# Ledger of designs, part 50: designed miniproteins, single chains, continued (3)

Each design is a single chain, and the fold is of that chain. pLDDT is the mean over its residues in the fold that is shown.

## One batch from the design tools (miniprotein)

Design m9730
Fold by ESMFold2-Fast:
Structure m9730 (fold): chain A 71 residues (1-71)
Amino acid sequence: SAKEEALKLAEEIKKLTSDKESAEKLIELIRNDGSAEEIDRLLTRLVIDDPSPEVIKLAEKTAEAYKKSLE
């Protein structure tokens, strides 16, 4: 499912980022069907904290997968 895809992508962000707390909060928001706005805000924070090309790509894919899960 799109939600399972978003969770897997968020777990990959957690492996790469130094901000484990924000990554864990992202995972919790996805699991609990949090607002797309809160998830986008948290993904933006994760990218600012670790602006690597890998984290940016994972953040974009996570946002896309989560939005698809709400359709």
Scores: mean pLDDT 84

Design m9731
Fold by ESMFold2-Fast:
Structure m9731 (fold): chain A 63 residues (1-63)
Amino acid sequence: MNEELVELGKEAAELLEKAKKLKLSEDQRAQIRELQRAVVLAPNDEEAIRAARELIAFLKSLP
C-alpha cells in the first residue's frame, strides 16, 4: 500500500468513527457500505485512491 493510500485510509477511518455517532438514514448507511466495498475491491492502488477519495467526500457531506 502506498503512502497516499495509507493517509487516505486514516482520514476515512476518522470520518467513519464520526459517522457512527450520527443518526443516518438506511440509504446513507448503504452508501457508506458500498463506498467502503469499492475501496476494498479496487484492483490496484490508483483505483483504491479514487474510491477512498469518493468515500471521504461522501462522509464530509454528512451533517
Scores: mean pLDDT 81

Design m9732
Fold by ESMFold2-Fast:
Structure m9732 (fold): chain A 70 residues (1-70)
Amino acid sequence: MKARLVVTVPKKDRKRIIAEMTGAGAELVSEEEIGDKVKLTFVVDEEQAELLKRLLSKSFPEAEIRIEPA
């Protein structure tokens, strides 16, 4: 099954997060600017969602990460 990973990060981290997520096979489906931050929504395999959330939290401590049903 598919899940959505919603990631809110400072704009400075935008390009790196997109590169890491798409490199891991995630698909960027929406992007929204919220002041000095961006909200990125990715579609991932459900089994990968928890792993990617953990890895992003370690690499980007300022990231707010939420897993939602696809």
Scores: mean pLDDT 82

Design m9733
Fold by ESMFold2-Fast:
Structure m9733 (fold): chain A 89 residues (1-89)
Amino acid sequence: PSVSVSTAGPEDEEVTATASLTVPVGTTVIARGQAFDEAGNLVEEAETKVQKAERAPSDTSSQVTITFTFTAKNVTGGTLVASVRLRPE
């Protein structure tokens, strides 16, 4: 006997959530993506992203773009939350 956890819905599409931040050059951006269902239960957690703001010519600030991918079925009717922590140089 085996326990199966497969309750497949009709469609698996990917939903992409993109966050763009303007931060001082040298700042490390640590971002987490979480998907909650309509009842507020955590259903999917994306991999933690860590990105350092690169030095742009003549700029004291840099734009950091972070992308999370979720399964659309898991987020339908729910909420996507992006949490960002900034670590200065």
Scores: mean pLDDT 64

Design m9734
Fold by ESMFold2-Fast:
Parts: structure tokens; C-alpha cells; sequence
Structure m9734 (fold): chain A 119 residues (1-119)
């Protein structure tokens, strides 16, 4: 594991702690999101393909969008997910691959944010 990969795992732990605080009044949603974050962390730790990592990220985003949370809390959770995905891309990707994945992250999170704002 590289130093950058260790830093990403620490950032995932910090994101999990923020998710716990935001969802503390919604225990069922908190449990689902935390289980998905733990799965994401294990995929990163085990250097699984980025497509598998993004499949779990999509499950996290869909869980946030389906959650009966205030719009502001949904947006906060989505921005935390965005930060984690950019950090993963920075740690794992070459410069050529990074632009493509940054676009993929931006498009998916932009779509999710637009959906929250439309609600």
C-alpha cells in the first residue's frame, strides 16, 4: 500500500464519521450507508478495479437519494461522497485515466445534486 492509498483510507474513515453525525437521527439509513462505506473501504484497501469501487459508490448515492432526509443533509452527504471518489481517483489513476474518471464522477454527482434540488 502506498502513502497516498493510506491517506485515502484515512479520508474514507473521516467521511464515515461525518456520515454517522449527519444521519444520527435516522438509524436505519445510517446503518445502510455505513455498511456501504465499509464495503467501499475494503475494495480500496484490496485494490479492486475502479469499476467495482464506483458500483458501490452508486449504491451509496442511490441510498442517499432515496433517504427521507432534508435536502441540505442529502447535499452534504453527496459532496462528501464526491470528495472521497476524487481522492480515490487521484491515488489510483494515471493522468490520462484521471480526466475520464473526473468526468464520470462529476456527471454522476451533478445528476444526483440536480435530482435533490428538483425535489
Amino acid sequence: MTEDEKEVLEKIDKAEARFREITKDHPEIAQRLLELFRKLKELVKNRKPLDEIFEVADQIIDTILAAPLPKEEQLRLLFIVAGVLFDIADAFLTDEERSRYYRRIGERLGEAVARVRAQ
Scores: mean pLDDT 82

Design m9735
Fold by ESMFold2-Fast:
Structure m9735 (fold): chain A 100 residues (1-100)
Amino acid sequence: MDEFFEDVIKYAKEKNSPRAIKLVEEAKEKGIPENQLRLYLLLVAAYISDNINAVILLETALKTPPSRPITEEEARVLANIFGVKEEYDKLLEIYRKYFP
């Protein structure tokens, strides 16, 4: 898990997103349940994209997550709706490196 968060932090630094860096550092310290990782990656993508509406909705979803994890298909639909698909797809490449 630590290597995954470090690669996400590196990407957030490359995108010059201090808020995304802080979010990922806090997640590394506290841990994120594996079933919430797709929502978390969408939130990181929203911060990198400076999409405040997506940030608000995704932070709310993470506070009261659904009883089941969202599917990859559902996450991709949300990424398209929020216009953060490019950043989400890059973060998903990092995720798949550690969780094949």
Scores: mean pLDDT 78

Design m9736
Fold by ESMFold2-Fast:
Structure m9736 (fold): chain A 87 residues (1-87)
Amino acid sequence: DDEKEKILQDLKKYGEELLEELRRHLEEAGVPDAELIVEAFRAYVDYQIQKVEDALKKSVSLGKKTAEQQKKDLEELLRRLKEEVDG
């Protein structure tokens, strides 16, 4: 339904925003093979989206909570990747 699609689309949009932030950070830092790291992060985002889709099939409430948790997990991973590059 509309609510399930909205939750999923919001997570997809958020994932793309984090991917662009990661790409920019890697490019600014002059990291070789930045695109390979971005591709790996994208694969992880896609995996997290699949988990939310599975949760949404069971209930909207579970899907929403799963999406909120995945957003936090993605933010934490991005933070750690930035620290590794900067450290």
Scores: mean pLDDT 84

Design m9737
Fold by ESMFold2-Fast:
Structure m9737 (fold): chain A 92 residues (1-92)
Amino acid sequence: MSLLEQIREEVELIKEALKEGNITTASLTLAGLYYLVKLMVRQKASQEEIDEALKLLDELKETIKKSKNLSDKQKEFYLKLIDEAKADLLAA
């Protein structure tokens, strides 16, 4: 399985967990997603793969902003982690 496919699966799992109000699963999966992004940077992924990963992270940010199951403080923390992951991809 490619890193990009794993990132896509983790993003979908976070979206599903947030929809169900499973904050523990969402938080643990987000941590895993962050490490997959770091691994993509370390492995010098192609620009096409980086662009697709950035698009997936932007879609996840919109889901987090719209989530009724997260507090404002939890949203701020999750968005900060995603923005840090995006910055790492953009610097790659």
Scores: mean pLDDT 85

Design m9738
Fold by ESMFold2-Fast:
Structure m9738 (fold): chain A 98 residues (1-98)
Amino acid sequence: MKFRVVLELHGVGLLSEEELEEAVRRGVEKVGLELLSLEVELDRTSGLARIVFVVEAESEEKAREAALATVEEINKLVKEKDPSAEAKLLSLEVEELE
């Protein structure tokens, strides 16, 4: 089944869109899912990012696990740049497409 994941994050202004895309790929791979599409919007000035990705998963729970793994990978990258910094997850939505 296909799931669309939407993540809204704050405190990611230290990262690039490419680093956010890599974090999604790593998070999805960690859960063992297939990444079908990825879109990242980053406002570095405000530190706000909106990430939309589609995964092939057996359940909404597995898609949510990939979303949370992505947030963990993002926080790891943020802390590598500044150990005192932390990304904040503002919203997480998962929608079944199939």
Scores: mean pLDDT 87

Design m9739
Fold by ESMFold2-Fast:
Structure m9739 (fold): chain A 88 residues (1-88)
Amino acid sequence: MGTVSVTVTVTATSGTATSDSATDTDPNMEGKLTVNVTITTTGSATVTATAKLEPGKTPVLSFTVTLAPGATITSVSYSFTGYMKVKE
């Protein structure tokens, strides 16, 4: 069985930061997953997002957040687009 998985990390030092778009594909299945994350902070923060897609399933997205002392995250936005189909 195939699985497509993408991990992106974004770090902001007071203000807005956007991760690079990360894409993964399965060569034995018709599957593609693309993830992008944007954060806005006061002070230093790091967000790691992991997305996982299996055939016929909804993508699962999880976040891990690390804040410097006194820092806050004021917004998080993300986009993910994916599909996965089993080849016969």
Scores: mean pLDDT 70

Design m9740
Fold by ESMFold2-Fast:
Structure m9740 (fold): chain A 79 residues (1-79)
Amino acid sequence: MKEKGIEELEKLLDRVQAEADRLEATGSPEDIWAAAELTMVAIELAIALHYADKMSPEEVEETVKRLKEKVDATLARVR
């Protein structure tokens, strides 16, 4: 069931990248700053996804939970 966690990480990465691109396109200083914060989270997601095949299912689930919380917290700081 490790595959579900990996799929969740991929979905989080896609959402964060799409939101960062959208915010950067507005040209507003606040949105550009928010896009930079989301880009940092995207890098962390990409690293987790790269090593996910070497993680246990439990480690993947813990990583998904941690990064989902970080994504939610970062998006909350945007407003």
Scores: mean pLDDT 81

Design m9741
Fold by ESMFold2-Fast:
Structure m9741 (fold): chain A 86 residues (1-86)
Amino acid sequence: MRASVLVTNLTKEQAEELAEKARSLGMTDIEIYSDGTVSAVGELSREQALELARYAISLGGSVTIVFEDGSVILGSPETGIEELDL
């Protein structure tokens, strides 16, 4: 399923680690910003998206994943993972 991923609150080193994880899951449209923000677009299964979200949280990041069907995964170290069906 097509997904758009945004992760914030990472160092540049953590952002590179997250980008490599996203590439390992098949995402090719990845941008790393100077503030440690990572943006990625590509095909993800629900399980792959949850894996990426857990990894982002483990690095201290806040993650938003929006799927083409309107469902959303939100995650942060403070709240954990929340799945929303819109």
Scores: mean pLDDT 83

Design m9742
Fold by ESMFold2-Fast:
Structure m9742 (fold): chain A 84 residues (1-84)
Amino acid sequence: LEEEILALIEELLTAPDEEIPALLKRLEDLFVQLLLQRSDAGVEISEETVKEIGELFREAIRAAEAGDRETAARLLREALKLIL
């Protein structure tokens, strides 16, 4: 999951505008899967950390919608670090 998320974040930097919504949806689904996988493994992620991940993801979507894909990718990598 982590490697797949990182690959999609890199894809976000070069993908056509038309593909961005689909990439963001796929990233959201993979982030949810990673959180569930961590929970199933007995790793507790604090409510504060989950909130921060959600905020970073929301900011990343706004950046991508504004055409700032580098900022979107950076914010998504920061969110991933909070889960790992």
Scores: mean pLDDT 80

Design m9743
Fold by ESMFold2-Fast:
Structure m9743 (fold): chain A 100 residues (1-100)
Amino acid sequence: SAKQKLIDELKQAISELADLLKNKAPLDVLISQLEKINKIIDELIKAGVTGTELELLLGGAIVLGETLLNIAKQQKAPQSVIQQIEDIINKFRQALQKVS
């Protein structure tokens, strides 16, 4: 189904971010992947998708987002970059509240 395809795309995008973090990818690459996850989550929420699998995936995205935020802070990224990451994490938290 179209909903299952979006869930599978989210699963893959989260896995890819985890691998990029493990391999110490450049910050811009990590942020681009986080934005890709944000777009898929937005599509899932607009489609009215709910359920335990999406809740678990959102939890995973929040944890990886927080890890990326800590990396950005450690690398002394510009405040605009830190704010961009924080805004995306906040959108993930809002999405989790909507599907819980």
Scores: mean pLDDT 91

Design m9744
Fold by ESMFold2-Fast:
Formats: structure tokens, sequence, C-alpha cells
Structure m9744 (fold): chain A 94 residues (1-94)
């Protein structure tokens, strides 16, 4: 349930992102890409990792815009994760 990713409570957002990371779904990508720009550093990182797991499990060219948005995150690790995920997805789609 993606509703918890928009919670006012940072702990609720962290738990939601962590759960998605363990069972990633492609429909979560648009929401996760926005969370890579969250005010909380841990939420940004969890969202980046969840996106990487999702795109590697369900590679789809329609995900490139979301990965590009994530690569613009102020968190350097999240930006690197997004770039690595995009590169790996290109290999999987080739």
Amino acid sequence: NVEKLYSEDVEVRREAAEKIQKNPKPEDLPYLSELTHDEDEEVRLLAGKAMQRSVLKYPDPSFFPYLQKASESENEEVSRIAQAAATAMIGLLA
C-alpha cells in the first residue's frame, strides 16, 4: 500500500520504503522516485534501493524517466544507485 509512503510521520515512510525494498512492485516506481527527494536522508536511501530492486526484477524502458529523477537526488549514494540501476536495466533489455 503506497499511501504510507506519503505519511507525515517519517517513521511510517521509512517502514513503508523498507517493506517495498523487500517485495518491490513495478507500480511503486513513480512514488519511490519522488521519495528519493524526501526531506529525510534514510527515506531517500531506502527509496533508491527499493527502486533498484524493482527495476532489476522487472526491467522496463518506461522506468528510465523515474531513474533519471532519482539520479538527480541530493543524496550522492542514491544518485549512484539510480545510475547503476539504469545501466544494469539497459543490459537486461538488450
Scores: mean pLDDT 79

Design m9745
Fold by ESMFold2-Fast:
Structure m9745 (fold): chain A 80 residues (1-80)
Amino acid sequence: DKDVRDSYRKMRDSGKRSKRFGYPKVSDRVTKSMKKVRDGKYDDAVDYVKKSYKDGKRKGMSKSTLRKMRDSYRKLVRSK
C-alpha cells in the first residue's frame, strides 16, 4: 500500500514535469498509467510507465524526471 502510494506520487510528479518541459505525449502515457494504478491494474501501469521512460529517454528528458519514472515502476513491481 505505501509502495503503491509512493509510486503513484512519483508518477504524478513525473507526468507534471513531462508536460511542463514540453513532452505532452509522455505525460499523457503517465496519466494512463496513473488510471491503471487506480483501477488496480498494476502490470498495465508498469508497462505504460516503462514505455514513457523509454520514450522520454530517447527524446532527451531530464535524468531527474526519468529517475522518478523508473523509481515509480520499480516500487509498483515491488508491491506485487
Scores: mean pLDDT 81

Design m9746
Fold by ESMFold2-Fast:
Structure m9746 (fold): chain A 94 residues (1-94)
Amino acid sequence: MTVTITADATTSPQLTVTITATKPTEAYPHYFLYVGAADQPLVPVSLIRADDATHTSTFTMPYHPQYIAQLVAASETEVLKYGPSATATATYLP
């Protein structure tokens, strides 16, 4: 699985997040996508099925010098059991 995040320098503060929802080696049917500024708590923004597809989402957020996207595989049957995670950062340059 992968996650990437880019900040749109032409229309601040537009963020584009692209993920690949690859099925993990364990049975994790979903990914939680968290997005936030590096100095703020990450906000859960999407629940994505692990369908081996590419998903793209666009977010509008206040200006921050750095943004973080984190993708976390989650178990359906085991409360708070998380699988593999991926993290990406984007630096906004005005």
Scores: mean pLDDT 67

Design m9747
Fold by ESMFold2-Fast:
Structure m9747 (fold): chain A 64 residues (1-64)
Amino acid sequence: SEENRRKGEEALDRAVEAPKAGDANTADSYGALAAIYFQEAGGGKEEIDRVAKRVRDALAEAGL
């Protein structure tokens, strides 16, 4: 659904910002939440893998 996709995008935005404040736990939690919302919106493996990669890249960039 469009609502679940929007919620996934909001959760992903929070997940990629959290590492900048040194918060890996929030990044992981919101990243997982984003993946759930994208999956419920009809997202496939490739889209879920891209979400995980964006969170991992943000953590790596922050040195976490």
Scores: mean pLDDT 86

Design m9748
Fold by ESMFold2-Fast:
Structure m9748 (fold): chain A 72 residues (1-72)
Amino acid sequence: DIAEVLEKAMAGETTAEEIEKVLKEAEPDKKLDRSKVEELHRILRENPNLSDDEKSLLVLRAIEGEPLPEIP
């Protein structure tokens, strides 16, 4: 479950590798960029109070290979 792995990432309880695995299981036909998954993991860990909408936007951009927004 993508939502569950994102919650674990924000709590510091998962790795970029685990996020990549879950995203590949959800979107097996998408070519995931490891650097985007690592950036997503870093943003989630640094921002544990992200809203569901913000998390969804970050995940969508990571899956589509788009630049992730800088979160202050």
Scores: mean pLDDT 76

Design m9749
Fold by ESMFold2-Fast:
Formats: sequence, C-alpha cells, structure tokens
Structure m9749 (fold): chain A 60 residues (1-60)
Amino acid sequence: RALDAAEAAGVAAALAGLGVLDAEQARTVSKRLADGEDWRAVAATLEGAARLALEGLGSL
C-alpha cells in the first residue's frame, strides 16, 4: 500500500535505528517516500535486509 508522508518518515527512521540503513540512506528513503514514490520502487533501490524490511511494511 501507499504510505503517508509521516509513515514514510517513521519507517526510514525505524530502519536506521535497527541498523539496516545508514543515515544517508535513511534520509534518501524518507525523502523519496515523503515525495510520494511507490514503496516498491524505493525498496528496489535498497540492498539485503533494508529491502526486505521495507517490502514487509508494504505488505501491511
């Protein structure tokens, strides 16, 4: 599903807190999701655990 801007920022912050995104990646992901990009497209630019975590959130 599509994320609200606040949800998108929260997701990126949580992934950074879990260590799956560095600070720069978290900022980029947060900006893209807040700008209304599809979470699937954003997830496709991520690697490994970060991609799986974002895809899992998109399935909720």
Scores: mean pLDDT 69

Design m9750
Fold by ESMFold2-Fast:
Structure m9750 (fold): chain A 66 residues (1-66)
Amino acid sequence: SVVDQIVDQINKSQDSIRRGDIDTGRRYLDRAQQIYDDNRDNITDVSVYVGLRLQIIGVELDIELS
């Protein structure tokens, strides 16, 4: 599903950041954001939609604090 694709990109971003590869983490996060933005009208569950947005914001904060 599109949700699974977004979660996969978020997980890859977090994994890259944990390994100290911030540039790779940013690229995966950018991909997660693109999939999210392109598919926002298809994510009909509000709790899932908000949860994904909060996860993306959390990873953005992790990058900024790294």
Scores: mean pLDDT 83

Design m9751
Fold by ESMFold2-Fast:
Structure m9751 (fold): chain A 63 residues (1-63)
Amino acid sequence: TEADRAGAEALRAAGPMSAAEAVALAQKAHGSTAAAVAWDLGQVDPVVDGPRAAELALAGLES
């Protein structure tokens, strides 16, 4: 899960981004849970979605 952590770090470091970009980065972390969580939130505003999607993707990777 070092790779999962790196993927979550990339999500957080990317800053503002679209829901689609957040999902792509979450998938890169090899976290179906993270990708699903990011996508579930991904219907909110694209600008504010990125940071929130990153936080939830990170939380999803913890489980």
Scores: mean pLDDT 51

Design m9752
Fold by ESMFold2-Fast:
Structure m9752 (fold): chain A 113 residues (1-113)
Amino acid sequence: MTVLERAEARLRELAEKYGVSEKTRNAILGLFRLAIHLHNDPSLTEEEKIDILKRASDAMIAQLTDPEEQALLRAISEEILKVFKEGIKNKMSTEELADKLVAAIEEVLRKHA
């Protein structure tokens, strides 16, 4: 819990630093939380986890009305999916996955700014 609380605090800080809207920030936090939840769910196959995360990403992007915010969230969701797949393949701990997801999101936000 403490590691995840720190990761979410960092994501909020990054959203504020790069001028991300509240709606887009909440979508980023939602995708981060979902990725962590799916990674720790033993009842789902790897393929089901990836499909759920992809569908959630598409739904969250569709809720945004600004094309630039849609493009940003799409870029973030693609990097989240990439890191998530690597996390499954390499059997990453929750802490390692959280750290890599935050780093990937920070890199996208930095390039968008």
Scores: mean pLDDT 88

Design m9753
Fold by ESMFold2-Fast:
Structure m9753 (fold): chain A 100 residues (1-100)
Amino acid sequence: MSPLEQLEKLIKEAKEKLEKAKTKDEAIEVIKEFYMGVRELALKYGSQLSEEEKKKFLELIEKANKEFLELAKKLFSDEELENLKEGNKEFIETLKEILE
């Protein structure tokens, strides 16, 4: 399985878990598990990715983060959603540093 296919699997699993999440804590746990899995993929395979694949990797994560916020929005206040958006931005910047 390619690193991009592994990322797509992590995204799918996180989406399915978020759709089933009934509490804020459950949603936060899913997002944390997703971040850990993505970071591990970037650390393990980042040096093996072409520049085009690195771009696709980041684009898939940015798209997934947006979809996750839409799925979880009913469980969070507007302030908490803005905090999650900022956390997502910081995570993307961390991934860019790992992939450079």
Scores: mean pLDDT 86

Design m9754
Fold by ESMFold2-Fast:
Structure m9754 (fold): chain A 75 residues (1-75)
Amino acid sequence: SAEEAIKLAKKIAEMAEERGDLITARYAKLAYEAIKNKDYESAISLLQLVKMFAESKGDEETAKLADEAIKLVKE
């Protein structure tokens, strides 16, 4: 659901901020704002960027959460 996708994107942003990863945090925040505005196409693109960035850094946890958020948006 959109509500669950927002919660997950917020969790990604909070985890990224705690690690000092401001770029991932910014993309995750933009993603959940897009979901709130029902701009699901932009939300999916932003979450895909979060996933790609996490994968490039070996951050499998964030990559997995981003993939799950994408699935929740697409339903």
Scores: mean pLDDT 84

Design m9755
Fold by ESMFold2-Fast:
Structure m9755 (fold): chain A 100 residues (1-100)
Amino acid sequence: EPTSEQKKHAKKLYDEFLEKFEEIHEKFKKGEISVKEFIEEVIKLVEETLKKTPEIMRVEVGKFLKDVVIDYVDNDERFSEEEKEELKKKIDEIVEKVEK
């Protein structure tokens, strides 16, 4: 089981992820970045967040991050089905890498 301190640290990293994800989303809403750039920035944010996450919690946190990103993308008509699948696949590859 993760320690109380590891759980608190992971929660802080998750909250920081949500804040940074919102910043990326605001740039996308303003047309400052393309769909491709949005996907690239989100993938980088997921990787950096998991890198900082305690190893024992990386798979669990990675699944939560994936759920947040996919829920957003699935509810936004600006993404094609191919772009949604690309993003899902890339996040799955990152989570699988930290699971091993």
Scores: mean pLDDT 80

Design m9756
Fold by ESMFold2-Fast:
Structure m9756 (fold): chain A 62 residues (1-62)
Amino acid sequence: SPEEKIEALELVARAFKEAGVSVADINYILADELGLSESEKEYLQKLSLEDALKFLKDYILK
């Protein structure tokens, strides 16, 4: 379900952050897994983790 995808997204993001992965790299990896365009991935790399997660959640709920 979309809700399960969002929960998985947040858990994966938290795990990468705890592992010391940069926010830019986390945002790119998550966008890549969801099949976003290269320009959207590059845009997300410039955002905070919170703003990127909001964008990705909105994308899942479309």
Scores: mean pLDDT 86

Design m9757
Fold by ESMFold2-Fast:
Structure m9757 (fold): chain A 64 residues (1-64)
Amino acid sequence: AAALNELDKILQEDPQSAVRLYEMALKEEVDKTPILERLQKILSSESDAALKAAIQGIIDKYSV
């Protein structure tokens, strides 16, 4: 919860670094659901096509 809140702050300052930190968190976390939920929310609001593609790729990779 606290770590995800810090990632949300980083996302506003450096979206590319935030996306990489979310992927690292997914790799380390036993319960991936809260991170995947946050990535899906970011994806639904994001207008940058390259960032959308990166987020979608991470969701697809870690959802199975």
Scores: mean pLDDT 72

Design m9758
Fold by ESMFold2-Fast:
Structure m9758 (fold): chain A 80 residues (1-80)
Amino acid sequence: MSLGEQLAQLDAQWLASTDPEEKRRLALEIVRVIGEMAGLSPEEIERAVKRLEELLRKRELSRQEFWAEVQRIFAEIAAE
């Protein structure tokens, strides 16, 4: 399965899930796939995952907020 196909499958599962713990797990997996697609190192991907996990522990993110936060986190990591 390509990274794009993996992302599409994870996004579909995330939208279909009603379990908060499963949704959080799927969101973190989505970020890993996006990081791989963006050419980030494994260490950069894990930093992005940790930052997103901390945000998700504080509050649930809407789909729009999720994508905005992912873009912000990756931009911050790229600037380090």
Scores: mean pLDDT 79

Design m9759
Fold by ESMFold2-Fast:
Structure m9759 (fold): chain A 59 residues (1-59)
Amino acid sequence: VEGALKAIRTVVDIELENGSTKEEALETARRMAKALVAAGVLTPEQADEVIREIEKELE
């Protein structure tokens, strides 16, 4: 979970640096979390927690 959060956070930071909006960065984070659930790396519950943390950081 911690590794997934850090990886998604890094991608979000890159998106924001490249001029993406917070909404666009969040959409990228949601897609990444969904892909990690499909790959069996995260449970749906863990993915929801990761996205909640990212949303809070982007406020």
Scores: mean pLDDT 80

Design m9760
Fold by ESMFold2-Fast:
Structure m9760 (fold): chain A 98 residues (1-98)
Amino acid sequence: MKELILKANEYARKIREATSVEEGVEYAKQAADYIEQLAEKSPEVALNAGGAMLIAAAQTSPEIRKAVLEVILDAAERLYEKHPELKRMYELAKTALE
């Protein structure tokens, strides 16, 4: 679990430091796959990781932020159907896009 949390923080940093939409989307896709793996082990840890990604997205440029949030929203939609406790993440990501 410790390694998984460290990786979540690393991807959050990479998203925040992204200099292009393509770079941001790639890091967001890696982060999303990572959150899916965490959700299978602990929905609570996955929710925390998702929160870190949303915060990182908010700190990017508007164009990168929108693209990153769309990736996070797609992942959150898939996850909350298996883990209803993660629906809050989906709602937060959806609101952030609007």
Scores: mean pLDDT 77

Design m9761
Fold by ESMFold2-Fast:
Structure m9761 (fold): chain A 87 residues (1-87)
Amino acid sequence: SAEERALIEKGIEVVRANPEELARRAVAEGVSHSVEEVKKFLETAVEIYEMKLKGEPEKKRLEILKKTAEELKMEDRLKSVEELLEE
């Protein structure tokens, strides 16, 4: 919907404006990851949502998520993404 698209676009703008500040806030609020790891996760989320807005296939978006999960050693999330890619 147009409303969902506008929310996604606004979310992308907010993250792009200062991903480090958002990552620092998340860590201060109790996320058990480093600021660098959370920043990488936020940047990956922006990339995935941009691909979704461009109509890129879900498999390509999952491949990007898999790479970030591997880099951040998020084993449970990596396993979930790998299972989705095998379907």
Scores: mean pLDDT 74

Design m9762
Fold by ESMFold2-Fast:
Structure m9762 (fold): chain A 89 residues (1-89)
Amino acid sequence: EVESLIPKDPEEREQLLRRIGQILALLTDPAATVASIAERLGVSPATVRRLIRLALELFRRDPELLDMLSDYLGVDPAELLANLERAAR
């Protein structure tokens, strides 16, 4: 799980990317916190923090994936990365 950045199973990969996309969309609001995101998604704050760290590591290894998600969300890649780094603190 921690050793695998992207699941090999297509369904699990889609679910992971969907959850990351939801967190990224919510982080476009500068007032969003880990707690507010966790409440909105129906997950624990620990799960949100884990997914944020996973997303940062994933984008570090695959910048093209960051570009794809930024295009999907209509937000600049640099802004998405900055939002994740802010939330990871």
Scores: mean pLDDT 76

Design m9763
Fold by ESMFold2-Fast:
Structure m9763 (fold): chain A 56 residues (1-56)
Amino acid sequence: MIGGLTPEELAEKVGVSKETIEKFINGQIVPSKELLDKIAEVVGTTRENLGFTIKK
């Protein structure tokens, strides 16, 4: 779902727990704007595009 990265790899690159990434992917939480920006940079997209594909 996230740029071909596993939740664990994404969590390590962003500096959060894999549980946080899994909850975000499942839409159970809305991450902070700072966390969204970090995830977007790691994936190589914009925060709005990331939010559209995941939170929608």
Scores: mean pLDDT 67

Design m9764
Fold by ESMFold2-Fast:
Structure m9764 (fold): chain A 82 residues (1-82)
Amino acid sequence: AAAREQVDAILGEARRRVLEAVEKSTDPEKVREEFDRIMAEARKRVDEILAQVTDPAEKAALRARFDEGMAALRELVEVRLS
């Protein structure tokens, strides 16, 4: 599979898990703790994919895409916890 599709799949799974955590918990601290765990796991998987990418431009684009997705998920969590 293309590296971009793998990164998108990881982001989609992370988003699904984050939304589930927000819906199931009334404790903002526990939701933030679970968010940090989900994002750390996603980052590890993306770093493994990026290690296999030989084109520096593709690697940079995939990193930026992942970082943007992570930032959007963090914003979603903070909005939902407000």
Scores: mean pLDDT 82

